# Designed miniproteins, single chains, continued (4): the designs that were tried, part 22

Each design is a single chain, and the fold is of that chain. pLDDT is the mean over its residues in the fold that is shown.

## One batch from the design tools (miniprotein)

Design m12739
Fold by ESMFold2-Fast:
Structure m12739 (fold): chain A 59 residues (1-59)
Amino acid sequence: GPPPVVEVPLPRDASPETRERLGALFQQAADDLAAGVDWPTVMARLREGIAQLRAEEAA
């Protein structure tokens, strides 16, 4: 199949704090990939972090 494409839209009304934390999640994902962590594991971690940030925005 086609290579995985990373499309992670920010919430429409994301706070500056949420955006900064999202940036930290992307940085951690990049560091993990550079360290040789497999793509599915990195994507699972990134999705978990984004889900947590979305829950915090909803609160």
Scores: mean pLDDT 72

Design m12740
Fold by ESMFold2-Fast:
Structure m12740 (fold): chain A 77 residues (1-77)
Amino acid sequence: MSQIFRDRLRGFSVEQLRQIGDDIVSRDPNNNDTIRRSVDAIVRDDPSGNSLADMMAQYVRDGRITRQQVLDIIDRV
């Protein structure tokens, strides 16, 4: 799962990665400013998008979001 998200994020700008991260967090019922800042830090510290892809895969494993919802968010950017 993580590899599919890594492949989909390849070539995206830091701004596009931040938009994806924010959209994913906004769909989480536990969304708050601390989680949003954590996502911003993940993208800032790893602009390749690999760490964001790993976070998205973890959210899917935790049942916080579906794989299809993640792909739909990526496709909108």
Scores: mean pLDDT 78

Design m12741
Fold by ESMFold2-Fast:
Structure m12741 (fold): chain A 104 residues (1-104)
Amino acid sequence: MTTSQILTTQRRNYERMREDAIREGFRQEVIDTFDEVIRTLDANIDSSQSQTIALLDQQIAALNDLANRLEAEYPHDPRDRRAAMTLSMAVIQLSVDKNVLLKS
């Protein structure tokens, strides 16, 4: 799988997650985070493998930090719990994509 294919697939997934976040009424911070990720992917679509791995690591850290903060600050809000779950699922997918690149 090429770097460009991975980034293109991720961009599509983040656009879908953003639309779902708006529909579910997630916090503006969650929506803004997805917007930032999409802009970063658009700016780096033709990046090298090493640049892509660094980008994935940065995104994994940012999404994990947001998910952990939502769980800590809003543990009883069902929307925030769903938002944290969505972010955690995105982290799992990014980790899988990173491992594919590392083994290529």
Scores: mean pLDDT 80

Design m12742
Fold by ESMFold2-Fast:
Structure m12742 (fold): chain A 85 residues (1-85)
Amino acid sequence: SHLEEYRRLLQEMFERFDQAQIEAIGATARLRLAEENNDEELKATAEKRLATLPPLDPEGEAMAERLYEIGLELERAGEVPVRAA
């Protein structure tokens, strides 16, 4: 299940990173999803959020890529936490 994989990935992220890095990872993944979907409003929101957060190290960037990838799979499968984006 993509939702189970997503939940495991979130648990791994929460165990490995502090709150500020978790927020930066999430915002980075959302920015990439917004770019893929041509969602200008979501892109602007994510860019604004990232401007207030510390830069990601390579491990944080790798985690953001994994979240982006599973996010795409969830969108394609219609398995999102809120009704279809």
Scores: mean pLDDT 79

Design m12743
Fold by ESMFold2-Fast:
Structure m12743 (fold): chain A 91 residues (1-91)
Amino acid sequence: SECNEDFANKVAEALLKGLNPKDKAIVEKEAKENGLSQNTIARAAFLKISNGIGTSSVPKNCKECQELLQNEFCLSEEEAAKVTKLIFGFS
């Protein structure tokens, strides 16, 4: 795999460990309702945080976001599609 799975996992674990009880409940709900792991939701949350803190490369559309999640965060095509819907607010 060309993506760094170890890095992606460590980032997700760090985010999950730092969650307050309210945010942890939201992640658990989103994971359950979307058939995703909490780790997968955390990887998508990191993308949003990175964009908010001055990342110049904001995904312009669902395809770019999905490709970024697959290539940089080691998500499967199905997982990346589901979290892209969460990122762009598609139900």
Scores: mean pLDDT 67

Design m12744
Fold by ESMFold2-Fast:
Structure m12744 (fold): chain A 94 residues (1-94)
Amino acid sequence: SEAERLVEEFREAADRLVEAGLAGDLEAAKEAGERLIETAKRLSTLELSPEQVARLIGEVLRIIGTALEAEAAGNEEMAELLRETAKKVAKALS
C-alpha cells in the first residue's frame, strides 16, 4: 500500500537524519530533515494503522534522543536543527 511505502520512506529518512546528526554532518541532516517533513505531510493525508502511528512516534523520539546526543557533544546548531525537524514532523502528523 502507499501507506506502507511512505512509512518505510519515513523510516529511511529518519535513519539518515540520525546518522547525520551523530556524525555532525549538518548538510546531510538538513537534506534528510526536509525529506522527513515532506514524507510526514504525505502520511498525514492517509489512514494509518495504530502500529504504523506507533512506528512514526518511535522515529520522532529517536530524533529527539539524537538532538540530546548532539547537545551533549557541544553541537548546538545540530541539536536545534534536530529539535525543529522533530517538532515540524510531529505537527505535520497531528
Scores: mean pLDDT 89

Design m12745
Fold by ESMFold2-Fast:
Structure m12745 (fold): chain A 85 residues (1-85)
Amino acid sequence: KLEELIKELKKLKKEAEKKGDLVTAKIAENSIEAIKNKDIFGLEIELGMARMVHSVAKLAGDKETAQNYDKLIELIDKAIEILKS
């Protein structure tokens, strides 16, 4: 359900904001807006951004950020799949 994905993205955005992680918060916010607008292209852009940050975190040995981005990537991928169906 898109509504459940939006709820999870909103939680992730708020947690990122509390930690001062503005990049993660912005990706989550843009993904929520793209879902609301049924904008698959916008979601694919956010997915690309999330994968880039994930790759940087892995190279830096930042396991916590990498795990958080695994979840963000999963949520965006699920939204794209639902919107294509």
Scores: mean pLDDT 87

Design m12746
Fold by ESMFold2-Fast:
Parts: structure tokens; sequence; C-alpha cells
Structure m12746 (fold): chain A 94 residues (1-94)
């Protein structure tokens, strides 16, 4: 768990076959998800992304971000688009 201020980042590795669940307090959360082929950004204006290595989905109503890693590890870099974001996360089996 932590707090993101503007200009701060938090990097989390999601191992292959695992699921990252992030709960947050406001929809300013942004996540760049990187696999071996490149990166895609999920945020409130782009709430679902699919990569070769997995998927990421932002639920603005429930204030959760789910990142599911398939056959390769994913790197998730969290930031805020505006103001502060308080978050907590867990990694579980997908």
Amino acid sequence: SGTLNPGETKTITVPAGKKLTITFNNNALSATVTDSSGSKTVNENNPKVTLKGGTAELDTKNKTLTVTAGSEDLTVTLSTTSGTVNYTYTITDA
C-alpha cells in the first residue's frame, strides 16, 4: 500500500500466471502495463487494455484496477494524473 503524489511512480512486477488487484481512493490513478512487446496505459479515459502478455482493467465505479499476467511477467508502473492517490494492492493466483 502507499500514496502517489503528482510526479511519483510505483513499480510492481506481476509474475506470469498471477493477478494484481489494486484498490484506490480516486480515479486519477494511471497504470502503464509493460510486457516483452511494449507498453499500454490504463486510466479513467482508457479503462481496459489488452497486451500479448496479459490484460488490465480499471473499474472507476468500484475503484479497482485488475492486471492479469498470462504466460510472461508484466511490469505495472502506477502514477496519478492529478492530485494524490492512496492505494493498496494484492497479488494472487489468476
Scores: mean pLDDT 87

Design m12747
Fold by ESMFold2-Fast:
Structure m12747 (fold): chain A 110 residues (1-110)
Amino acid sequence: MVRRAVLEIKKGPGTPLENAKAAAAQATAFAREHAADLDRVEIEIEAEDPEATAEAAKLAIERKSGKKVEVEVEGNKVRLVAEGLTPEGVGAAGGVAAVAGDGRITATSR
């Protein structure tokens, strides 16, 4: 049976750094709550500079998690996919999404 959980990251009222910290904390908490469902994590980010956003998100997630991330860029949308991602890796993705604008994190069990 496939279980799916979704977290939407929205622009906050604070500075970019404050919004990134808040989003990273929220995404980490979300991932810890859904730890059994982190078999596949998809992160979608809409950004004005999708290539730079993709590179930043990939590096942040891989550095925090040690997991390989697959990246796809289509127009202004960046999609990142990782299997068995750590909560800290999901947190890093949330932080990057909050700086870029809008993001969505989808966690799916096998």
Scores: mean pLDDT 77

Design m12748
Fold by ESMFold2-Fast:
Structure m12748 (fold): chain A 75 residues (1-75)
Amino acid sequence: MSAEEKEVLERLEQLKKDADELYKSNSVSIEEKIEGLERGLGELEKLKEAYPELSEEIEEVEKYLKEKIEELKKK
């Protein structure tokens, strides 16, 4: 694994953690949570375009964020 690939994987882990914290926050509105998660999806799309060899790992995190967005939209 290259240093660059390692940094991308660490970024994916951080995006997932940030998404979890945002989703669980009691100080942020549902609308702000959705907007934050959608910004995360935008970052993931850019990473997938730059690193297609990591597309499977990126798509796993995208699926996770999309599931959280859909849960919030039902509230």
Scores: mean pLDDT 81

Design m12749
Fold by ESMFold2-Fast:
Structure m12749 (fold): chain A 97 residues (1-97)
Amino acid sequence: MKEIEELLRRKLAALEAAAEELRGEDPAEAVARLRALLVAYAEEVKEAAERLKDEESLKAYEEGEETAGRELNADEEDRKIYGLFAMIGREELKRAE
């Protein structure tokens, strides 16, 4: 679990840095670039969780992806992003307790 937590923390920091770098850019291009980074980070984190056999992180990802598909009719890339946010939300909730 700690390995996935640290990976998620690093990806969040990288995303915040990218968002700051894109300040003043065209909003549509900034959103497209951030979305591409989120998809790439989601795939990397899921692959790491699969390699580490972190069943709880994978379950959180899969539940987020399924919920986005069913409730929001999200496309394939958006489902991956929601899976990533579900993993992040789970780790934040554990830390708040």
Scores: mean pLDDT 79

Design m12750
Fold by ESMFold2-Fast:
Structure m12750 (fold): chain A 66 residues (1-66)
Amino acid sequence: SVADAKAFLEALGFRDVTDEMARLALERARELREQGKSDQEIADALGLGSVAAARRLLALVEEEER
C-alpha cells in the first residue's frame, strides 16, 4: 500500500515522505521494471541505498496491483 511504501521510504532515511511522494516512488519503480531495468538500476535511479531496498519497493508495487 501507499502507507507501507511511505513507512519503508522513511525507514530508509527519506525525510517528510508524503503519500504523493510514496505513490510516485511506486509508479517510478513500476515504470523501470516494465522497461526491463535491473534491481540495481532501479536502486540507482530512485536513490535507494541497496538492491535489497529496490526489491522491497518492487514487492510493495506488486501488493498495490489488484
Scores: mean pLDDT 80

Design m12751
Fold by ESMFold2-Fast:
Structure m12751 (fold): chain A 88 residues (1-88)
Amino acid sequence: SNAKKEFDKIFKEAVDKQDKLLIEMVKAETPEEIRKYGEQALKFVKDAEKKGKELGYTDEAKRFGDFLSNTVKKGVELAVKRAEEKAA
């Protein structure tokens, strides 16, 4: 259906945006910069979840949002730890 194609597009675009921000988090040298990229990634995830729910894919959008949000949070924690270890 057209709605399923739009959902798949939203999913792909959210993942592509997240991947770019994860690369920037790995390159960032300070915890402050890493957290800013993480917040941007979480915003894209929340926007994608909202759009997915509006298309009627409420459960799929929630699972998608939960998985990507957890991935971002873990990525931020690891990147912050690495930045702090390099500064010490």
Scores: mean pLDDT 85

Design m12752
Fold by ESMFold2-Fast:
Structure m12752 (fold): chain A 82 residues (1-82)
Amino acid sequence: EVEKAVKELEKTYETHSPMEYVLFVFDLLTDESLSKEAIKAVLELFKEKLETDPELKEAYEYMKEVAGEIVEEKFKKVEELL
């Protein structure tokens, strides 16, 4: 489970846009079927990418700034986990 989530996240990072990657991370972090261990692994990888990839960080900040109410609630949940 943890390894599968990490591999999917790595593949999405390589093959999708920064914005699509952020949305995929949010889907994983708000997925009630994922274990706490899988959520922590996704969070650690996401934090690492935000620190090392300025384009991803810019996309994340932009999405946070322009988010509507529904997306803002997802951002609040993710920020609480970070």
Scores: mean pLDDT 73

Design m12753
Fold by ESMFold2-Fast:
Structure m12753 (fold): chain A 93 residues (1-93)
Amino acid sequence: TLEVLRETFGEKVAEKFAELVEEARKNADLPPEEARRLVAEQLEELADTIAEEEGAKELAEIIREVLAYHKAGVVIPPEELQERAEKVLEELK
């Protein structure tokens, strides 16, 4: 949750995550391809912010890897994405 992110990584990461959630909400009304592009841009900015915080490097690397696959046009298996997300959530506890 936003509060867990704030407590774990600090205010800047929490603010960037809140921005990402708000953009995703706005993008719900956009064509799927355009929404995907905007989400990718926001994730890249979030990864840069997270990478500046010590202890959050692994989360930033996961986000950047997802973006690299997306930019290369490679479909990431849903199972792999879910497993990585679960590992990050365990780390954030």
Scores: mean pLDDT 59

Design m12754
Fold by ESMFold2-Fast:
Formats: C-alpha cells, structure tokens, sequence
Structure m12754 (fold): chain A 74 residues (1-74)
C-alpha cells in the first residue's frame, strides 16, 4: 500500500538521521533514537503481518531493524 511504502521511507530517513548523529559524536542521542525506532519498526512489522502487506515490505523493515540493532552493539 501507499501508506506502507511511506512508513518504510520514513524509517529509512530516520536511520540516516541516526547515522548523522553518530558521525557528529552525539552517541547518547543516536542510541536513544535507535532504541525508539527499533520499537516502532517492531510494531509496524506486526501490523503489516496482520494486514497482509507485501512480504517485501516486511523484509525491508526487518533489514532496517537489524541495521539499527547492529549500530547499538557497537
């Protein structure tokens, strides 16, 4: 759906903002934003599974969540 695609694009932009915060040395702010975004992606994945959104969108969201989780492990 158009709404599903817009949500994925918003999460992609948010991840780029988080990466910029890390480059600026704003590590605490970046980690906080990443933790919030991971939680929100998890909720959206659940909703997409319930509403039969394309598996491609669910996979994209899972990959974005994994990217953020990797940033928090560093």
Amino acid sequence: SADGKRLIEKFRRKIEEIKQLLKQGKVAEAKREAEITIGLIGIVIGVFKLTNEPEEYIKELEELREELEALLKE
Scores: mean pLDDT 85

Design m12755
Fold by ESMFold2-Fast:
Structure m12755 (fold): chain A 60 residues (1-60)
Amino acid sequence: MEVFKARSRTTRLLLSLDRETAEKFSQIAGKKAVEANLSPKEQIKLMTRVIEELVKELEK
């Protein structure tokens, strides 16, 4: 299977967050990373998951 040529099922978005929201998000992600000993890659996944959960809440 040639994953290299496959279209990703994920979409990358550029988001403009206000400074306060970005700082709080980074602080939460940083704290979770320290607690779980997460790599930078896992920290990014955590942030993505939070956004996905927010979307699910809004869909309810």
Scores: mean pLDDT 60

Design m12756
Fold by ESMFold2-Fast:
Structure m12756 (fold): chain A 89 residues (1-89)
Amino acid sequence: AAAKTVVVPLADMAELVPLIREELLANEALERVLFAVGTASTDRTIELARELAEELGDRAELVLLEGLTFEGIFSEPEKVYKLLKEAAA
């Protein structure tokens, strides 16, 4: 079943961005997507996240995770979960 809300952690993987974009645009049941990006990530990763959020409009939200890199998102799961839950509420 298609998800109503999807959380997408973004990394410095430019080659994955087109695949993520195609999946999100093809999902007709998508009500909301959260792009989770660490503030310690590169400016390019943050820029790509903003571009994707802008393209999806009202269905997308950019969540900046203070002091985390992409790898840091997976090493601090409880902190990330709390921040994403607050953003999703």
Scores: mean pLDDT 63

Design m12757
Fold by ESMFold2-Fast:
Structure m12757 (fold): chain A 61 residues (1-61)
Amino acid sequence: SREELLAELKEKAERLITERMKKLGYSEEQIKERIERSHKTLETLSEEELQLALAIADQEE
C-alpha cells in the first residue's frame, strides 16, 4: 500500500539524513528540520513514485 511504502521510505530517509548530517557536523535541530522537509516531499509522491524511490534506495545500499 502507499502508506506502507511511505512509512518505509520515511524511516530509510531519516536514518540516511541523520547519519550523513552528523558526519558533516550539523546540530540535532538542523537534522530534525531536514527530516521534516524530506517527509513532506515524500508525502507528495504517488504510490508508483514511492515504489521507484524504494527500489533506488535499496540499490544504494
Scores: mean pLDDT 81

Design m12758
Fold by ESMFold2-Fast:
Structure m12758 (fold): chain A 82 residues (1-82)
Amino acid sequence: SEALERLEKLLEEVKKLKEEALKEEDIEKIKEINREMILIESEVTLLELLLRLKGELTERHREIVEEIRKIVLEVEELYKKK
């Protein structure tokens, strides 16, 4: 599935961005990482919506979407504490 491959690539990207945010001491750079993650979450939300409308949304798609959302929230919380 092309959508599954795209979601897996987006998951890998948010994991990379989380690692970068954890190593970063500059709050402005953490803000930039958080903004990039929000843009990725927006794409994930659109992909989920399109798959749902087509009746093609699988359990595996939902699992990856939820994992991406979890990582995005973890980085947002990190930003809010600083």
Scores: mean pLDDT 83

Design m12759
Fold by ESMFold2-Fast:
Order: structure tokens, then C-alpha cells, then sequence
Structure m12759 (fold): chain A 60 residues (1-60)
């Protein structure tokens, strides 16, 4: 995993998400689309857990 994806996974786990291996590819795609840890933190701050879970349910 990239350093950005690793930090994104850690932030999601701190928010209460239990990530499985299939979720890592989706998190990596989302993190790459946002381009920075700061943008990912903003996404988590401005969206509910349900909204973020919906993003992670999208196929890779």
C-alpha cells in the first residue's frame, strides 16, 4: 500500500470502520482520487459514517 492509503486506512479504523482486505483497494482508489491525507481527513470530517460506508461499497 502507498503511505497515503495506509494513513487513510488508519483514519477509517479510528472512526470505527472494520476494514476487510477487499476494502483496501477501494480505500486506495478514493485516497488517490483525493490526492492528500488532508483531503481525506476533510472527507471524514464532512461526511457521516453511513455516507463513507456507501463510498466503500462501490466496486473497484
Amino acid sequence: MSPLTREAVRLLERRGFLLEPEHYARVERLAQELGSVAAFRELLATHSLEEIAALLRQPV
Scores: mean pLDDT 75

Design m12760
Fold by ESMFold2-Fast:
Structure m12760 (fold): chain A 78 residues (1-78)
Amino acid sequence: SMKKEIEEKAKKKAEEEMKKYIIETLKEKRVPIPETDEELFQLMKDNRNPGIEQLLKEAEELKEKVYKEEKEKLLKEK
């Protein structure tokens, strides 16, 4: 289904941009980058401080925005 393909592509793009944002921010703060997504999110949960909480909120908002924008872009292309 074309609709399912568009949604899957938009979801993958949103997850990629979210992960990139988190990784780049952690690198700037000189935090070791975990090898897996699960370990990355566990690290974020375990290191509860104002900076990490803000980063998680911004990453979630970015994921939602990228998903909506990419989905709309792909729908307009058809």
Scores: mean pLDDT 72

Design m12761
Fold by ESMFold2-Fast:
Structure m12761 (fold): chain A 103 residues (1-103)
Amino acid sequence: MEELEKEYEKAKEEYEKNPDDSAVIDRLIQLAAKLGKYDEVLKLAEEAMKRGIPLSLEAIETLADVAVKNNDPRLFDLVLEAAKKIKDKEEQIKVFNIIREKM
């Protein structure tokens, strides 16, 4: 937990410097989920979606896992919206298959 907390704080500093960096947002979502900071996961995903920042397949999978574990309809809706915004059709299909497997 202590090492994850340090990585999370470092990623937060990177996010403040580069709030539109999709790789930093992806890392923050993954670290927040591992630390059980589910409200932060929701906040980060909503903020990324509002700014039109694409979420990675790994970030979307993490959001789906958190949504299922916490039975959170807000996260589930956010996962579906993120999947719909994927421009590549093959990547979009992969995400829908991941969601289907976790439902």
Scores: mean pLDDT 77

Design m12762
Fold by ESMFold2-Fast:
Structure m12762 (fold): chain A 97 residues (1-97)
Amino acid sequence: SMENRKRVEELKKQFEEEEKKAKEEIEKLEKAGADPEELKKLKEAFEIVKAATREVIALFEELLDEPEETILAKGREKLAAFRAELEAAGVPPLATW
């Protein structure tokens, strides 16, 4: 939906702002004469976090490109399967709560 696309856009902007801040802090440490080995470790850690963040964003974009009808259909299927399992197990339906 457009609302979900807007939320993903806001999330992407938020992650880009955090990425920029992290990069600026690393650059400040480098200019301040921080230990080269510690800087190397920080830069490597930053690249790992950046890659993981991008992968999460890509997954959200993939899920949001799914039709709303498909998401609802999968939701209904899971609910029907859950109810069937409860009936098979002889457990009273939680609809009384």
Scores: mean pLDDT 65

Design m12763
Fold by ESMFold2-Fast:
Structure m12763 (fold): chain A 95 residues (1-95)
Amino acid sequence: AYEEIVKELEKAKEAIKSDPVVSGTSLTQDLISMIDDAIEKARKGELTVQDLEDIKRRVESLIDFYEGFGIETPELRKALEHVQKAKELLEKSLA
């Protein structure tokens, strides 16, 4: 289960890094750090649903920020889908 969670978090990180507008900002550096911390916790079996909710909330905040200025964020939306998938996988593993 955790290997699939790590894979989804790595895909989220790749999506963020591939955005030519967002990837060049310090705002995404904190988000990437949060995802790296979540990957380490997942490898240790210490990842919580709250960790993934915090990441999801940060991605949503960045989408709202950029789209509020008329800037499309397709790569952040892909990152959000991957974080949501990781959360679903974690919740299923805890059931």
Scores: mean pLDDT 82

Design m12764
Fold by ESMFold2-Fast:
Structure m12764 (fold): chain A 72 residues (1-72)
Amino acid sequence: SRLEELLMKTARDLQNSKSIEEALEVVKKFLKEAKTLDPDDQQKAISALRDLIKTFPEDVKSAVLKLIDELS
């Protein structure tokens, strides 16, 4: 599905990011793409992204959560 492809790509791009700035750009692209999904998949995408970042350092998690809240 588009959702699964988007999540897989985003996870890879986040793992390859070298800075908080790069990670935030990956998340911005994810959120823009997620808005093109149907409402149910949008909710699943946002929930999956929140779960994905749980293993990241606190500064990255904080910045990403703030960005999600601003765009949802």
Scores: mean pLDDT 80

Design m12765
Fold by ESMFold2-Fast:
Order: structure tokens, then C-alpha cells, then sequence
Structure m12765 (fold): chain A 88 residues (1-88)
């Protein structure tokens, strides 16, 4: 369980670093205002920051299932950031 928690925290740090760029890129594509983009970024970061404490209370199986889902979500964030950087 400890290894799964440590890996989850590592992936969440990566997600937190990538989230602002990914949300800004998608928000601009959707025609959102700067204020709306900043609000989505703030809310997203707050949700990610709450996850480690939640994972610490889960069973090993629950933590491993979440880790697998988080890895898939992080790959999607990386794809969005790659698309944003390719367009620059």
C-alpha cells in the first residue's frame, strides 16, 4: 500500500504541474474567458491537492485501482500539453 500511495503522490505532483497548461489550452479551444480558465485551474488544483489524504485512508486494493486510473488521466493531460506545445 505504501508504494501505491508514494506513486500516487508522484503522479499527482506531475498532474498539478501540467494541469494549468492543459486547462488553458482546452479553455482557449472552447472560447472560455481568462477568468473562467483561471477558475477551472484553481478548482482542479484544489481537487488534486485533496487526493493524497483520501488515498491514505483507502485499502491497498482501492489505492491500486485509483493509481491505475490516475495513470490514464495523467497520460491524457500529457497529450493535451503536448498538443499545446506543438501549436506554439
Amino acid sequence: KEAAIARTEELLREAQALLPEAVRYEGEKLGLSEAEIEEYIARGLARLAAIPAQVATWSAAQAEEFLAKLEKQLEELKKLVEEAREKE
Scores: mean pLDDT 77

Design m12766
Fold by ESMFold2-Fast:
Structure m12766 (fold): chain A 89 residues (1-89)
Amino acid sequence: ERKQWAEETAPRFKEAAEEARRNYLKKLGFTDEEIENMSLIEVGKKIEEKYGREFARKETIDFTAEMLRTIGDVLDEEIARRKAEEAAK
């Protein structure tokens, strides 16, 4: 059941994570078109070249924390939704 549930909710996590990624990179000065056209490696290199390795490392940590928060929020919403469905039975 957990495996089936995770497989069914994975697309929602991916969508929420992708939106969070886009919003985060826009705060770093990247446009939507740049985000879509650049690979993850190219984004990392540009951040490192512009701000240095320490800044790039910090941004990676901050970005990871933001992504985990977004995934946690989506998980909480799915848990609440399933509990509401179960209560309605």
Scores: mean pLDDT 67

Design m12767
Fold by ESMFold2-Fast:
Structure m12767 (fold): chain A 75 residues (1-75)
Amino acid sequence: SDVDLLARALVENLGLPEEEARRLAEAIVAGDEERLTELVRELGLQPSDLSVIGSVLKELGLEHRLPLVARALAA
């Protein structure tokens, strides 16, 4: 599933714990901006993390989620 692939890539590229990476991946794949913004705040993710997350999204064919992630990181 897209969630499983994205969660694994977030663990590998951001060093997030598996459970946190899975919750983040679920919010991104679902397009849940409110939940994603909450998780970004809880996990202490920074706007500078967009370059890494964006590269992962493009590699997995999820580039349509880039604006969502950018908004959540900037909030």
Scores: mean pLDDT 87

Design m12768
Fold by ESMFold2-Fast:
Structure m12768 (fold): chain A 74 residues (1-74)
Amino acid sequence: SAAARQQELDELEAEAKEIVDRAVKEGKLHPGIIQAIEKGNDVEIGLNLLFAEKKISPEQVREFVAERRARAVG
């Protein structure tokens, strides 16, 4: 269960980073979003971009960000 959940978080992080990379290459992001990505908030920004594309809910964004932060300090 814990290993399966870690895999889900890793897969979602990879998808979030991929959507961020695509959006950066398209050159359509607001400068403030680019600055947040440069500060290391790329996964959080990617999750919000996935929400904008209707692939995840805003509650899922909050839950995954909170769980990811908790695991990073564990």
Scores: mean pLDDT 72

Design m12769
Fold by ESMFold2-Fast:
Structure m12769 (fold): chain A 71 residues (1-71)
Amino acid sequence: ARAALEARSRALAAEHADLPPERQAELRGQFFLGVVRIMKEKMEERDVDPTSAEAVELADEAIAEFVASLE
């Protein structure tokens, strides 16, 4: 889950490669915090254990939902 989040946040930063490194790091941090927040809310709603396979699926859902919110 964390590795997937970091990989996607790096990909998002690469899409903005024309920005200064400091701005890219900030964008990556905001992405990570947004996805983690959505994931936490979904886990609490569904009573999902953080170490379960279901938590991995929720991470993918949270990434997709956050990316959609950036439109």
Scores: mean pLDDT 68

Design m12770
Fold by ESMFold2-Fast:
Structure m12770 (fold): chain A 98 residues (1-98)
Amino acid sequence: SEMDRRIEVLRRHLELLEEGLKNAKTKEDYRIVAAGVLTALGWALEYADEETRKRLQETIEEIEKLMKSDDFNDIKKAVELGIEALRELIREMEARKA
């Protein structure tokens, strides 16, 4: 189904991002992972309902704000928030599939 295809795409994004995070050592490595998270969440906005879209937009805005910081801890927080948001979205989509 279309839903199964969307879930598969998000799962593949998550897998690549988790591998990137596992291998990340520098602030720039984390910025690359965070950029990948923003790409995946942005793609999800195209098919999200109004409630999910508002939640994802708020998360994207917070991640973008953290990524503008020169503090490595803020960049790490951006990645953690994004990966968590993507995991939650996939779980919700799987639950709606029944």
Scores: mean pLDDT 86

Design m12771
Fold by ESMFold2-Fast:
Structure m12771 (fold): chain A 76 residues (1-76)
Amino acid sequence: AMEEAYLEKQIERLKKLYERSKAGEKINVTVPDGKKEEAIKLINEAKEYLLSRTDDPEVKKAIEGVKKEILKEIEK
């Protein structure tokens, strides 16, 4: 709740990443050791927040797609 502005900014970044991924660009994410769980939590929180803000199935699919791409990169 107190970090709503921060979450909205992260959501905007996720939308930008989805648009770039749709254009064929590779999503690259680097997370320091010991921070993977924190990064995964933030991504899940951003996803849940964005899903709560939209009823558009296409936007929801975009959010899910970006989340999966980012999580795959973090797990490397």
Scores: mean pLDDT 66

Design m12772
Fold by ESMFold2-Fast:
Structure m12772 (fold): chain A 101 residues (1-101)
Amino acid sequence: MVHEKLEELIEEAEKAIEKGDMEKAKEIFEEIVELIEEHSITEEQAKKILKVADQLDLSSEEISRLIAAVLVATTAHSLGFETVADLTSERSGKRLRELLE
């Protein structure tokens, strides 16, 4: 369900950019960032999001927030977590430590 909503938002943002509606594209993009701050995403989805971001006139703060969110969300997915909270938990840190020992 979350992946379907994310794909819909990405498509809507791309369409807004194609029409030159940069204000609407930024609004949709904020929704994308909020969604990926809570959920894991695939590397393919991350690439699509970054492509949309490259077409937007984002502030340094917005770019920083996006990069952090994408890195955390894709890392969560790579480790088999469904949520970002699982990645930032003590359980995630303990698992990484066990792999490095």
Scores: mean pLDDT 75

